Designed miniproteins, single chains, continued (4). Designs and how they scored, part 56

Each design is a single chain, and the fold is of that chain. pLDDT is the mean over its residues in the fold that is shown.

## One batch from the design tools (miniprotein)

Design m13929
Fold by ESMFold2-Fast:
Structure m13929 (fold): chain A 89 residues (1-89)
Amino acid sequence: KENAEKAIKHVEAALEALRAGDLETARQHVIDAIKALSGLKSPEAVRYGVAAGLALTAAIWEAERGNYEQAIKDAEVALELFRKALEIE
């Protein structure tokens, strides 16, 4: 469960950075959250983790285009997906 918990903390930090308009801090936390995917063990948790990683990638893509409202929504989706991964490990 440690890697799913680590991913959740990084997504929470990325959300705070996105709300502050700090794209570089948000990007670093997204990278660290995605790195935590490699430690997920169950196939179902990996499935949720991969979906979360895609949502985080979309969040950064939107933020790079100045669409922080959509970026925050995409990162919130990623947070819920990592929470599901944590529950089913």
Scores: mean pLDDT 82

Design m13930
Fold by ESMFold2-Fast:
Structure m13930 (fold): chain A 66 residues (1-66)
Amino acid sequence: PTLVLTAVAVRDYVATRPDELTLKKGDEVALTSPVVDGWARAVNLKTGEEGLLPIDVVEVTGTRLV
């Protein structure tokens, strides 16, 4: 079991590359990787999409085990 952070998008973010996650303000995400150079891998819990996001577009709301 791995502890993951849950977070909410505080603003819209449009993916600039195919490996990036597009977010709308209010989308809930699970962060699935450590932060590297200000980016983390995440799952958008509303859409089910996976990808990289800049961490400054989300606010951590909690944690869960997976």
Scores: mean pLDDT 80

Design m13931
Fold by ESMFold2-Fast:
Structure m13931 (fold): chain A 71 residues (1-71)
Amino acid sequence: ELDEIVQEGIEELRKLYEEGASWEEIAKKVDEYNRKIREVANSDNVEDTLKYVAASLILIGEAIDLEIKKK
């Protein structure tokens, strides 16, 4: 389910930041979960396309927010 993938991704990103992971590791994790999001998206439906775009942006936003807070 899309919501579960997004939530799991956010939790994994937070764990990586707590463990002091590099930005390279964070970026790889974001890519991994964006790939999972794309796998469950229905490309034949505009509504589903918008849902996975939103989900990907949420993950990217969380990664950026966590990185900014480290500065």
Scores: mean pLDDT 70

Design m13932
Fold by ESMFold2-Fast:
Structure m13932 (fold): chain A 68 residues (1-68)
Amino acid sequence: SADEEIERLLSQLPPGMRVVLRHALEELRRIADPEEVRRAAEDFAKTLPPEAREIWERILEILLRELE
């Protein structure tokens, strides 16, 4: 499932970063418009170190796929 795939991706990050990304994901799930989700997620990605950004971008792909 998408939730299991997201949890596997988050498990690759340090505990502190995992909490930050999980919080950001919960914020994105409150947005109804897919274009607003993409914009907010891309803005957040710019604040992340490269390793966390790669994981976040993969999570975003999963999230946007589920919105279709």
Scores: mean pLDDT 80

Design m13933
Fold by ESMFold2-Fast:
Structure m13933 (fold): chain A 77 residues (1-77)
Amino acid sequence: MSPEQQLAALRAQAQAALQDIRTNRYSPAQIQAVVRQLAAQAQAIIDANPDDSALIAQVQAIMDDFFSQAQALLQAL
């Protein structure tokens, strides 16, 4: 996949994961597992594109937003 397709896929997966957490009433352990899975996918994109500073910045922004929202969901339990 192109870096642009990888970025779009990561964004879509993060949004779907947040929706699944809300819809399925995930436990703290399940939320942590999803967070680790998305973090691993984000790291794989960065590792595949180490010299693409613009892509890395966008991946970090997506993950920062995801972590912030996931943390808020954890605190609401």
Scores: mean pLDDT 82

Design m13934
Fold by ESMFold2-Fast:
Structure m13934 (fold): chain A 67 residues (1-67)
Amino acid sequence: DLSEELIEEARKRAERALARREEDLTVKDPEKQRQLMEDAVGLIVVAVLETIKRREERRRLRELLER
């Protein structure tokens, strides 16, 4: 499943990026830090899903044009 594989890869990349960013956060409240990270993950997931959708659309168009 192409979409599932891409989402999983992107999720792992996002998790690594957020872990590294945790030390860079200037927010001292742990609750707010967690909320910001959760919001960031949500945005990344949406962006990844949109990217996968567009890649699938391009793949299908290419397939139709080539065949």
Scores: mean pLDDT 66

Design m13935
Fold by ESMFold2-Fast:
Structure m13935 (fold): chain A 92 residues (1-92)
Amino acid sequence: MMEEELKRLEELYEKLKNGETTALEAAKEAKTKAEYMMVALMTGELDLSDEEKEEIAKLIKKVAEEEEKNPNEEALEIVKKFVEKLQKKKAA
């Protein structure tokens, strides 16, 4: 399970970095908490329009409200593993 989600996050990151998709489109296609968190993290590195920022902020709020109801450590762990993998690639 975690490996499949990690691979999906890597594909999403590469598409965003290569310009094959936009942060807004990625946010609209996001289906899991890990994907929403990834888009939120990537928005800190991307030059986004005000419209894109507003749409992403709405998704972040939705994830936060869901987290308050049903805390999910698994989604956070997947995002942490993805960040660690990116840091290792940067060091190599």
Scores: mean pLDDT 61

Design m13936
Fold by ESMFold2-Fast:
Structure m13936 (fold): chain A 80 residues (1-80)
Amino acid sequence: ARARAEELFEEGLRLAAAGDAEGALRALREALALDPDYVRAYLALAQIYAALGDEERAQEYLEKAAALDPAVREEIEALL
């Protein structure tokens, strides 16, 4: 499951780099369906939503990542 989630994460990043935001979001959500603790997938979703101008969803995914990983929480607090 984790290896497949990593493949979907990489596919999501590839699609985002190609300008396919919808494809990227689908691949990253599928990665999270397989591994709900996949912090990097939450961070990638936050980045894509921020790039699309959806700051509310970006904040939501960033907070989910921070809840799973104290290092992410520390990074967010350093930016505040």
Scores: mean pLDDT 80

Design m13937
Fold by ESMFold2-Fast:
Parts: structure tokens; C-alpha cells; sequence
Structure m13937 (fold): chain A 85 residues (1-85)
């Protein structure tokens, strides 16, 4: 699925491609994070794990910073969706 393709993009040797994959992950997970269904939360959890791995391990500082910011945004949106139930 889309997550598998984006996971492959995050392993691309070109940091510009990895940056674009992070942007695509944000767009893919933005609505799921806000809606907060069980399936949506599972998708957000998988995306968060990928972004946290990139933020800690990527050799490009700009890619690490983008992953960290994106993970923070998704984590906050997920937390709001959970506590409003």
C-alpha cells in the first residue's frame, strides 16, 4: 500500500526524495489523525514509528528535522483525537 511505497522512499539515497516521502506521509496521515478511528490511529502509529526512526538515524540534518517536526504534529493530532472520545 501507500505506507510501503513511502517507507521505500525514506530509504532512497537522495535526501530530497526522503524529504518528499516525509511530506507525503504527513498528507496521507493528516485526515486519519484528526478522525481518530481505530484503523486511522493504527496508520498514524505506523507513520510515527517510521518518522521517529528517520529523525534519529538519517544522515541528513534537514531530513531529520523534518521527520521530527512531522512526528510531533501527528502525535499532537492523535492525542487530541483520543482525549475527545
Amino acid sequence: GALDLLSQGLQNPDPAVRFAAIESLLELTKQPALKGTEQDLSTVEQALSLLETVAQNDDSEIVRKRADITAGVLALQKAVAVVTR
Scores: mean pLDDT 76

Design m13938
Fold by ESMFold2-Fast:
Structure m13938 (fold): chain A 65 residues (1-65)
Amino acid sequence: SAAEKAKQEAEIRAVADKLGVDKIEIEGDKITVTLKGVSPLKSTGIALALMGAAFEAGWSLSVEY
């Protein structure tokens, strides 16, 4: 439902904000994050955390460096 999607989006955005993600875009059930200028180790950690949150919601994750 729309309400469930809104809650999932809010939770994913909260995780991204906590991890210091500067740019995140959510469209339908797809998440796109941009990690330009972030170290490979830190970007991998961020991607894994967001992938976990996306998997729980049944969404897909795309990461741009």
Scores: mean pLDDT 76

Design m13939
Fold by ESMFold2-Fast:
Structure m13939 (fold): chain A 74 residues (1-74)
Amino acid sequence: SLEELIAQLRAYAETLPPEIAALVEEAIDLLRAGHSLDEVLATVGRRAREELPEHEREVKAMVHHLLDLHAAAQ
């Protein structure tokens, strides 16, 4: 369910640096607003490239985790 996915994403965000956790919270807000995962990843990925270029590795790991959790929630 969307509620379970959001709970898992919030738990994941608690393990991340605050700046990466903020991207996960933005992803949660977009998913709650009814955006598709593709739209969410495009929006969050663009923001991460603009604001957090030094965190490329952590951002890539976050994107993979979002994809895995979304696949499990289908």
Scores: mean pLDDT 80

Design m13940
Fold by ESMFold2-Fast:
Structure m13940 (fold): chain A 71 residues (1-71)
Amino acid sequence: DEKEKVLEAFRSGDESLLDPELLEKLKEVAETEKVDEEQEEMLKAIEEELKKYAIEKAKEKKDQEFLEKLK
């Protein structure tokens, strides 16, 4: 249950996941033998989604600054 909550928070981009304690837990979950193949695939999907989110945010920030200059 906690593992899923951590993963979901990570996916949702919850500010709580920015907490090093929560991030450390997520890391341990990923490296834990108790994680099934299904869970591992989910972790990879979440990681990709997180990357997209970060990229999208970076793009938006850059785009915002560009638009600010344009105006």
Scores: mean pLDDT 58

Design m13941
Fold by ESMFold2-Fast:
Structure m13941 (fold): chain A 65 residues (1-65)
Amino acid sequence: SMVDPAQRRALQDALVDDVLAGRLTPQQAKDRAVAQLTAMGASPQQAQQWGDQVGQASQLSLDLA
């Protein structure tokens, strides 16, 4: 029922990499994270919280690049 932490981290790393490569915006990375985490069995609340973290990490990574 809980998303595996290793899978969640791998998803975040992949989406942040896509943002840094210019393939996604931070908002698109967040939206994709929510969709993927929901497919992996996350609750709507968990998917939103983790998606927000992916969006913030993506934006921070762009700001530091």
Scores: mean pLDDT 84

Design m13942
Fold by ESMFold2-Fast:
Structure m13942 (fold): chain A 60 residues (1-60)
Amino acid sequence: GVSRSLVEKAAELAGVPVSELEHAVVALLLGRTDHLPEHLRVVAEHLVAQDLEGLRRALA
C-alpha cells in the first residue's frame, strides 16, 4: 500500500492535485491505465515503487 503522506509529497513534487494522483495510483493498481494521461501514469508508477528520487529525475 501507499501512504497518504507519500502521495501528498509526490503530488507536490509533480505539481498535480492529490485527488488526481490518488485516482491514478488506484487505476494503476487495478491495471486500468488506458484512460490515464502519460504524465500521471509515470508519477503513479514511481509512487507505487516508493521511488521519489526517480520521480525527481523523471520530472527534471
Scores: mean pLDDT 75

Design m13943
Fold by ESMFold2-Fast:
Structure m13943 (fold): chain A 55 residues (1-55)
Amino acid sequence: GKLYRVTEDTLAAGAEVIKLKKGDVVEVLSEKDGMAVARYKGQIVLLDASKLEEL
């Protein structure tokens, strides 16, 4: 995966809904239909790819 920064506060869905803040870093594993599959703090989450910027 590649490291991306969250550009705007957003919700991510994994085993539970997680609040991500602007400036948080995620490792993107794949992207499909505007949604990113990412690893955040050991969890796999889905979030809006438009809220991410590659580092």
Scores: mean pLDDT 85

Design m13944
Fold by ESMFold2-Fast:
Structure m13944 (fold): chain A 68 residues (1-68)
Amino acid sequence: ARPSGAEVMARLRALAARAFASTDPAEVEALLIEMVRLREANRDQLTPEQEAEVVALLEAVLAHAAAL
């Protein structure tokens, strides 16, 4: 069964938190790829508000990766 939007958001937030805690560029890149895949696989389960939060999380993780 496909996860709910709330379950997808909880997992995306957990992946982002792991990325922010990491100083390893390879780990941050792997987590970012997982976040992108999770979003694309569940795009139709997300509300516009949840999509905005996902975009903000992805941008923040990309900024963190660029600072490493």
Scores: mean pLDDT 85

Design m13945
Fold by ESMFold2-Fast:
Structure m13945 (fold): chain A 69 residues (1-69)
Amino acid sequence: SAAQQQALAEAGRQLGDEIAQHAAQGMLAKQYGSNEQAAQHFREAARLAEARGDTEAAAQFRRWAEQLE
């Protein structure tokens, strides 16, 4: 139904916004030397990307988090 399509589109948009927010916060934390906080944000971005089915983005965020451990 149209309502189901709208609900799916909104859920996808919300996940995308959350991924972008965590990635940005991770990059900012890394820039200011907060490696632990940066790694946490990148792990959360990876988890959300995986939930969205974006395996390439999830792998990249996991790699960024691992570089900070």
Scores: mean pLDDT 84

Design m13946
Fold by ESMFold2-Fast:
Order: C-alpha cells, then structure tokens, then sequence
Structure m13946 (fold): chain A 71 residues (1-71)
C-alpha cells in the first residue's frame, strides 16, 4: 500500500509500505529515507495522532500523514 507523508519543511514523500508494518515502523522508515527525526505522525483527514502500535493496514490506501519532530 502507499502512504504520503508531509514533513515539517513542506516536503512530501510517498512510500510503499507493507500492511503488516506498524506506525512506529513507518516513522522509522521515514527517518531512514529523509534523515529527519519523526517524533509523531498525524492523520491529515482526522487530525488525530497515530499510536506507534497501530497497524498500517488500519489506514486507507493513499493515506496522507503529517510528520513532526518532538516539540
């Protein structure tokens, strides 16, 4: 499945992810791809912060997320 991530600098990336991955695994993948720290991820549609234990399969295909560093 695909997930689009918007970074704090306005950069957007699209990642192919395994549905068996957790949100925590996704955050780590974003950090590895971008070199930026990801403290939390938010679903743009619901404006809710995602738990690290949430399966990526719980998100719709093509979900758009915002990544932020730890405040």
Amino acid sequence: MKVTVRLSDGTEITLEVDPEMTVRDLAKKIEEATGKTVGFLRDVATREFLSGDTPVSSLPDGAVLEASAIA
Scores: mean pLDDT 78

Design m13947
Fold by ESMFold2-Fast:
Structure m13947 (fold): chain A 75 residues (1-75)
Amino acid sequence: MEELLNQLKRDLETALAELRELGYDDSIRQAEEAVEKGKKENKEYQGLFDALVILGVGILKHAVDKVIEEKKSLP
């Protein structure tokens, strides 16, 4: 599970880096801050939060890849 989570995080980081290059830095930063705040506020439920992140990262990576594809298609 941890290996799968780390792989998904690496894939997501690559996709997010491309979005940052395309000018979505502010939106990405706000999302990252929200995730970190959630972890800090829910320290006692960190394990559950990590499990939800595994699911969320998979879904988000798909959405991010689609946005990058669409954005790169613009002139």
Scores: mean pLDDT 64

Design m13948
Fold by ESMFold2-Fast:
Structure m13948 (fold): chain A 70 residues (1-70)
Amino acid sequence: MDLSGITDPRLREAAERLAEAVAAGDAEAIDQAVTSIILLHPTPEEARLLARLVEGSPLEARVRAALLAL
């Protein structure tokens, strides 16, 4: 995973939790990670980078809808 575009350590931690939750297929953990990311007020560019980290997963559409609706 490429998180080099994210400099906020809290946002990076939330991104790692999101990736783990997506890999596990845990919808509740995904919702928690997405909520944490939204509360950190990522820029639209950071939100797009985070959405790309889950590209190709079966939950990509849900994650993209939540992150890109900021």
Scores: mean pLDDT 72

Design m13949
Fold by ESMFold2-Fast:
Structure m13949 (fold): chain A 98 residues (1-98)
Amino acid sequence: REEELRARREYREWLNEKGKEMHAKADQAGADAYARALAEHSPETARVAGWQAHRDAVKEKAEEGIKEAASLPYAEDIKKEFENTVGGAEKAAADIAA
């Protein structure tokens, strides 16, 4: 039905806006942690701190988004997309720390 197509378009718009908000906050958290660590530690340690803060911010925003979407008709799809984003952030933090 046409209602389903409209819901899918609204889902994509919502997900896109939440993704932008998540990335902006994660980038800011990472930059702040990097600058703070760089003042006290080596650039290598600062990069690890930055990526860990970025990962933590992504996890926090993903949890918020999943809770916000819980009552929406596409809540399961939102949860899956955010879990994939968190997995990517966790891998990035682990790779830079190795």
Scores: mean pLDDT 79

Design m13950
Fold by ESMFold2-Fast:
Structure m13950 (fold): chain A 78 residues (1-78)
Amino acid sequence: DLIAKLQELAQQIISALKAGDIDAMKAAFKKIKDLLKDDPNKDTYINQMKDVVTSDLAVEGRPDEAATFEKILKEIFP
């Protein structure tokens, strides 16, 4: 199930960000990129993942982690 794998990877990104593990976060982004490489709805799935991660970080009051996430997201998915 593509959606279940994307949700799992979004949680891995959240956990890596909270731990300050930038390499683990980038590895999870690469897995998402590889998973969505030929998907016609790639941009929709990336935006849904962004909403999940940024919502979690906003609820916990983590603006620095949110800024780091958005910077790396833009580098991996320009």
Scores: mean pLDDT 81

Design m13951
Fold by ESMFold2-Fast:
Structure m13951 (fold): chain A 101 residues (1-101)
Amino acid sequence: EIENIRKILDTLESQPFSEPFRNLPSLSENNLPALIPNPMSLTLIREKVENGEIKSIDELMELINTMVGNVLVLNPPDSPLVAQAAKMWELAQKMVEEILS
């Protein structure tokens, strides 16, 4: 399963629309705990996978969902970041479906 988790992350990270999600939100570190109790990025998800915190596709999808949810909280609905987060979620779901097929 770890190989499948890595494939999903590698694919998401390779997409141009994923660039804004590679690092934690650009808000000051003092604002993140007040607005977002669970800050999340592709880099942080990768670290959790590589250190053994994430062992299943379900756990991976929970972290991706947290990251997408944070974008929706921090940005207005017409933001390009919201559209990019939706594309990332759709791609992640398609990859999970392909792996489970």
Scores: mean pLDDT 75

Design m13952
Fold by ESMFold2-Fast:
Structure m13952 (fold): chain A 88 residues (1-88)
Amino acid sequence: SKIEELQKKAEELLKEVLENFDKKKADELIKTIKELTKLQLEQSESPQQAQNIQNGADFTINLIKMLKNDPEKFKKYLEELRKLAEEL
């Protein structure tokens, strides 16, 4: 499906951006997430499901924007999130 194709594309772009930062690939990843989110929202069964999809997309896009604007600050933020996840 188109959703599965966009998910695979987003996963591949995310891996590339994390391994070797490229501003153009980060922009393409944001675009891909927006397109994926739009399709997922069209398939949502409830307002709560739609809100959860939108919140997840917004959070992820903001993290990529932080990486794009300040890669060192993003790295520190990611390390803090990993520590919090290990303590949970």
Scores: mean pLDDT 76

Design m13953
Fold by ESMFold2-Fast:
Structure m13953 (fold): chain A 98 residues (1-98)
Amino acid sequence: MEELKRKIEAYEELLRLLQEALEAVENGDYESALEKLERLLEKLREIGAPQSLLDTVEKAIELLKNIDSKEKQLEVEMTLGVIEVALAVEIVVLKKEL
C-alpha cells in the first residue's frame, strides 16, 4: 500500500511538471519547456513507466528541439496533451488498486 501511494504521488508530481512544460511552450519559453520535459523523461524511467509513454515524451522533446513553424509548436502542444491524458489515466488506475 505505501509503495502504491508513493507511485501515485510520483505520477501526480510528474503531471504537474508536464503542465508547467505545456505552459512554457504556450508562452514561447522553449528552453524551460525542454528542461522540464527532460526531467519528466528521466523520472518516468526511474518509476518504470510504460515504454509507449517514454517514446511519446522523447518524441515531444525532439519536436521541441526542431521548432521552426507554428505547425510544429501545435504538434508539441498536442503531444503534451496526449502525455497529460496518459499520466492522468495511470493515476486513476493506481488509485483503483488501493
Scores: mean pLDDT 84

Design m13954
Fold by ESMFold2-Fast:
Structure m13954 (fold): chain A 74 residues (1-74)
Amino acid sequence: LDELKEEAIAKAERGYAQLAPLLSPEERARLEAVLREFKARVEAATSEQEIRDIAEEFERRVVRLHNLAAERAA
């Protein structure tokens, strides 16, 4: 369970780090708040399925923002 929590948090932090330079200061602050909530929820999770559900929700959000940022940079 702890390994899954560590992996989920590490993945989320990597996604944030990749996106942050492409975001406005306001967008970055918003994503930081979402990341903090994500970490708290993952740490509080009591099953592997809960961790996966929380991680998938966050990943969908990160992917959308990444695609939008990439389109703007093109």
Scores: mean pLDDT 77

Design m13955
Fold by ESMFold2-Fast:
Structure m13955 (fold): chain A 107 residues (1-107)
Amino acid sequence: SEEDRKKFLEKVKEMLDKLVEKIAERYPSLADYYKALRDEILEQLEKAMENLSPEEVKEVVINALKKFGDFVVEDLRKRGDTESAEEVRKEIEKMINEAKELLDKIS
């Protein structure tokens, strides 16, 4: 339903917000940049949910979160922060699994 889609997007936003907040604590100068990336992802997901099949939406969600995670992990590694990069990688994997479970419930 429309309500279920809205709740899904709100949960994904909450998960992304927590990740961005963790990065912002260590790298305050990057906060606005990662918030902008989060907003682009949320817009992409909302558009996919309006226009695509449930199977296609699941693929778009997984790919968008994976691309975001890969970008953040690589950026942190370039800064020499391997520990934070590994933490982010694990959090992205958890988010992808939670997103899959939520989408399966509304499909």
Scores: mean pLDDT 80

Design m13956
Fold by ESMFold2-Fast:
Structure m13956 (fold): chain A 98 residues (1-98)
Amino acid sequence: SRIDALIAQLRADIDGEIARLKSLLDDPAIHATADAVAAAVRARDFATARALADRLADLVTQYMKQNPSLSPVQGFSLTVSVSAIWFGIRTMERLEAR
């Protein structure tokens, strides 16, 4: 169905944004948390996925504060990837709730 295709695309988009985020920084805690978000999304555990995405956003914000030498482009890319992951999870949850 069209809804199943949209859910599959959103999952692929979330995985792509996680891969992009992991390529932009080398932090084991951020990588582990991003992988945990992907696992929760695959398991369709959206409550856990949202909690982990919130933690991921906090970790990325702290990383940026600790690394003020990050380029504005890199900082923007990190913020966009985190936001895309969060909105993707929310959209997927709403589509599957119907």
Scores: mean pLDDT 84

Design m13957
Fold by ESMFold2-Fast:
Structure m13957 (fold): chain A 58 residues (1-58)
Amino acid sequence: MEMIVFDGLDQALVQKALDIGAAIAAKYKAAGVPDTGDARAARSKEMAALLRKWLEQQ
Protein backbone atom coordinates (compact mmCIF):
# COMPACT_ATOMS: atom_id res chain seq x y z
CA MET A 1 0.00 0.00 0.00
CA GLU A 2 1.35 3.43 -0.92
CA MET A 3 2.08 5.95 1.82
CA ILE A 4 -0.45 8.78 1.54
CA VAL A 5 -0.31 12.08 3.45
CA PHE A 6 -3.67 12.99 5.03
CA ASP A 7 -3.44 16.58 6.31
CA GLY A 8 -7.24 16.74 6.49
CA LEU A 9 -7.29 13.50 8.49
CA ASP A 10 -4.96 15.07 11.07
CA GLN A 11 -7.37 18.00 11.53
CA ALA A 12 -10.38 15.66 11.77
CA LEU A 13 -8.50 13.43 14.23
CA VAL A 14 -7.67 16.40 16.49
CA GLN A 15 -11.29 17.60 16.46
CA LYS A 16 -12.58 14.05 17.14
CA ALA A 17 -10.09 13.64 20.00
CA LEU A 18 -11.26 16.92 21.59
CA ASP A 19 -14.94 15.93 21.26
CA ILE A 20 -14.39 12.43 22.66
CA GLY A 21 -12.14 13.73 25.43
CA ALA A 22 -14.71 16.32 26.52
CA ALA A 23 -17.52 13.73 26.50
CA ILE A 24 -15.47 11.21 28.49
CA ALA A 25 -14.39 13.87 31.02
CA ALA A 26 -18.02 14.98 31.48
CA LYS A 27 -19.12 11.34 31.89
CA TYR A 28 -16.45 10.69 34.54
CA LYS A 29 -17.33 13.91 36.40
CA ALA A 30 -21.05 13.02 36.37
CA ALA A 31 -20.17 9.55 37.74
CA GLY A 32 -18.23 11.15 40.61
CA VAL A 33 -14.87 9.71 39.57
CA PRO A 34 -12.09 11.77 41.23
CA ASP A 35 -9.73 13.59 38.86
CA THR A 36 -6.61 11.56 39.66
CA GLY A 37 -3.69 10.43 37.53
CA ASP A 38 -5.23 6.95 37.28
CA ALA A 39 -8.58 8.37 36.18
CA ARG A 40 -6.88 10.57 33.57
CA ALA A 41 -4.91 7.55 32.30
CA ALA A 42 -8.14 5.52 32.06
CA ARG A 43 -9.82 8.33 30.11
CA SER A 44 -6.79 8.56 27.78
CA LYS A 45 -6.91 4.82 27.10
CA GLU A 46 -10.66 4.97 26.40
CA MET A 47 -10.17 7.94 24.06
CA ALA A 48 -7.26 6.21 22.25
CA ALA A 49 -9.30 3.00 21.81
CA LEU A 50 -12.28 4.93 20.39
CA LEU A 51 -10.07 6.99 18.06
CA ARG A 52 -8.23 3.88 16.82
CA LYS A 53 -11.53 2.08 16.20
CA TRP A 54 -12.84 5.15 14.33
CA LEU A 55 -9.67 5.31 12.18
CA GLU A 56 -9.86 1.56 11.42
CA GLN A 57 -13.46 2.05 10.22
CA GLN A 58 -12.42 4.80 7.77
Scores: mean pLDDT 70

Design m13958
Fold by ESMFold2-Fast:
Structure m13958 (fold): chain A 57 residues (1-57)
Amino acid sequence: SMEEEVNKKIDEALKYFKEGNFEKAMKIFQEVLDKYKDNPELIEKVKKKFQEYIDSL
């Protein structure tokens, strides 16, 4: 499903953030946001997952 694909990409981006590879992490996030820009439900889910990660720091 599209949700599974988005979750996989977000997990990959978060892995790169944890490794200190911010450039690659941001590139993956931007790719997801661009690909699903016409799907506000998925974009909102992406933003929530990112916010949860930031709040856990």
Scores: mean pLDDT 78

Design m13959
Fold by ESMFold2-Fast:
Structure m13959 (fold): chain A 64 residues (1-64)
Amino acid sequence: IVARAESLVATAREAGLSPEVIQELEKLRDRAEEAVANGDLETAEKYVEQMEKLLLDAVQARQA
């Protein structure tokens, strides 16, 4: 989970997404890491899903 969250932030940086989108992904990554540390893997997965959706939406918006 944590590795996936970190990978999504790295992908957004490599793709040159806006600083605002990267900052939002970093916040979601931090929340996912906190949830994992608390043993709440279900909540952590939901944050990663939100990161994946945000990344996809941001990439599609740039293409449009």
Scores: mean pLDDT 78

Design m13960
Fold by ESMFold2-Fast:
Structure m13960 (fold): chain A 62 residues (1-62)
Amino acid sequence: SATLDAVLAGLRTIAAAERAAGRDDLAAWIEALMAGIRTLEDAVAAMREVVARHEALTAELA
């Protein structure tokens, strides 16, 4: 679906940004989450986890 493709594109963009920032472990974790996505619900759950992890790291670095 267009929505699933958009969420997956967003996850790929976040993973690439994390690698560019030197956070290879986080990028690899996001890539592993993406490999397990079978449904839109899985994709939404993965995005929530990635956002929460990124927000926690950003708060710690701020």
Scores: mean pLDDT 79

Design m13961
Fold by ESMFold2-Fast:
Structure m13961 (fold): chain A 80 residues (1-80)
Amino acid sequence: SERERILREIAELERRLLEEVERHRDDPERVRELVREALIRAIELVTGVPPAEVREWIEREGWAATFARVDELAAAREAE
């Protein structure tokens, strides 16, 4: 199913993120960037929204407002 595919892709994204974070653990700025990009990719997988649009939400409204929007869009997508 689509949901199972998304969950598998998120699990693989998590594995890759953890490997990259371990490699760069002594560079907090790089770790922050890796986490940010992984979150944006996870949002794309869940909502179908392009990464560029998600970055625009974060820049304009911050993470809390972005997550609220993600929750609404994910719920709408699951209803389809």
Scores: mean pLDDT 82

Design m13962
Fold by ESMFold2-Fast:
Structure m13962 (fold): chain A 98 residues (1-98)
Amino acid sequence: MALEAGRRGVEGGTGEEGRRGAEEAARAAEEGGTGKSGAEGGSAAALAGEGSGTREGGEEAERAGRRAAEAAKNDGTGYAAAGVGAAGAYASALLAER
């Protein structure tokens, strides 16, 4: 659920480019055993969050995405959690837009 919410939030902000970033983040979280894929997914989520960031919810999504990307880079064991964290931030942005 959280990863799908992330996809919708990113789609609202950056269209197809943002959706692809959210899809990579979701896939990286699912694959959680491949450190490099997790780090790339987290980075893509952070960039997609920037596109959505015209209000407070979008700014929080951007910050959470960046933190998730950094966690994934530093220790691959955290990238599944990093992907979920980024998706949760996008879900928060969606709730703010309701």
Scores: mean pLDDT 49

Design m13963
Fold by ESMFold2-Fast:
Structure m13963 (fold): chain A 86 residues (1-86)
Amino acid sequence: GKESVQSILDDARTAAASKDFQKALSSLTSGGGSLQSMLEMAVDLGDTETAQVAQQGLQEVQDLLSQVQKQQAEKQEQEQLKKLLS
């Protein structure tokens, strides 16, 4: 349900905020799989409300995954530049 989606996103956001990108990526990957299963079941049952919740959750997971990957890449670039300037 919405509670599970929110928990996954909150865990990933907390990990990303502490710069634990590996934990953030792992949480998003696992959560994305669970939401995909939820979407497939809701579609099979004709449950448009649950399908909408799962689809929205998947979009938020994908958006956050892209943000975390970008932040990880930017951190690596900044660290490399500091090494070259030192």
Scores: mean pLDDT 79

Design m13964
Fold by ESMFold2-Fast:
Structure m13964 (fold): chain A 67 residues (1-67)
Amino acid sequence: MEVIEARLTGLLGRILGHELGVEEGDVVTIELDYESGKATITAPNGTRIETSLESAKTLLEQGLEVL
């Protein structure tokens, strides 16, 4: 398992923030589970979403600010 902290910035950060019920500038925790091929995104308000490892990597590549 790999754990990444990323700040919600730009257009993708606003979109993801809206889905998670948090604001631009908030930090989310992304847990990459290579064994299951899943990723979990956890917001500061306790909201969690599960996505594919591929989708999480795309979000990280396309504009979340990794801390």
Scores: mean pLDDT 80

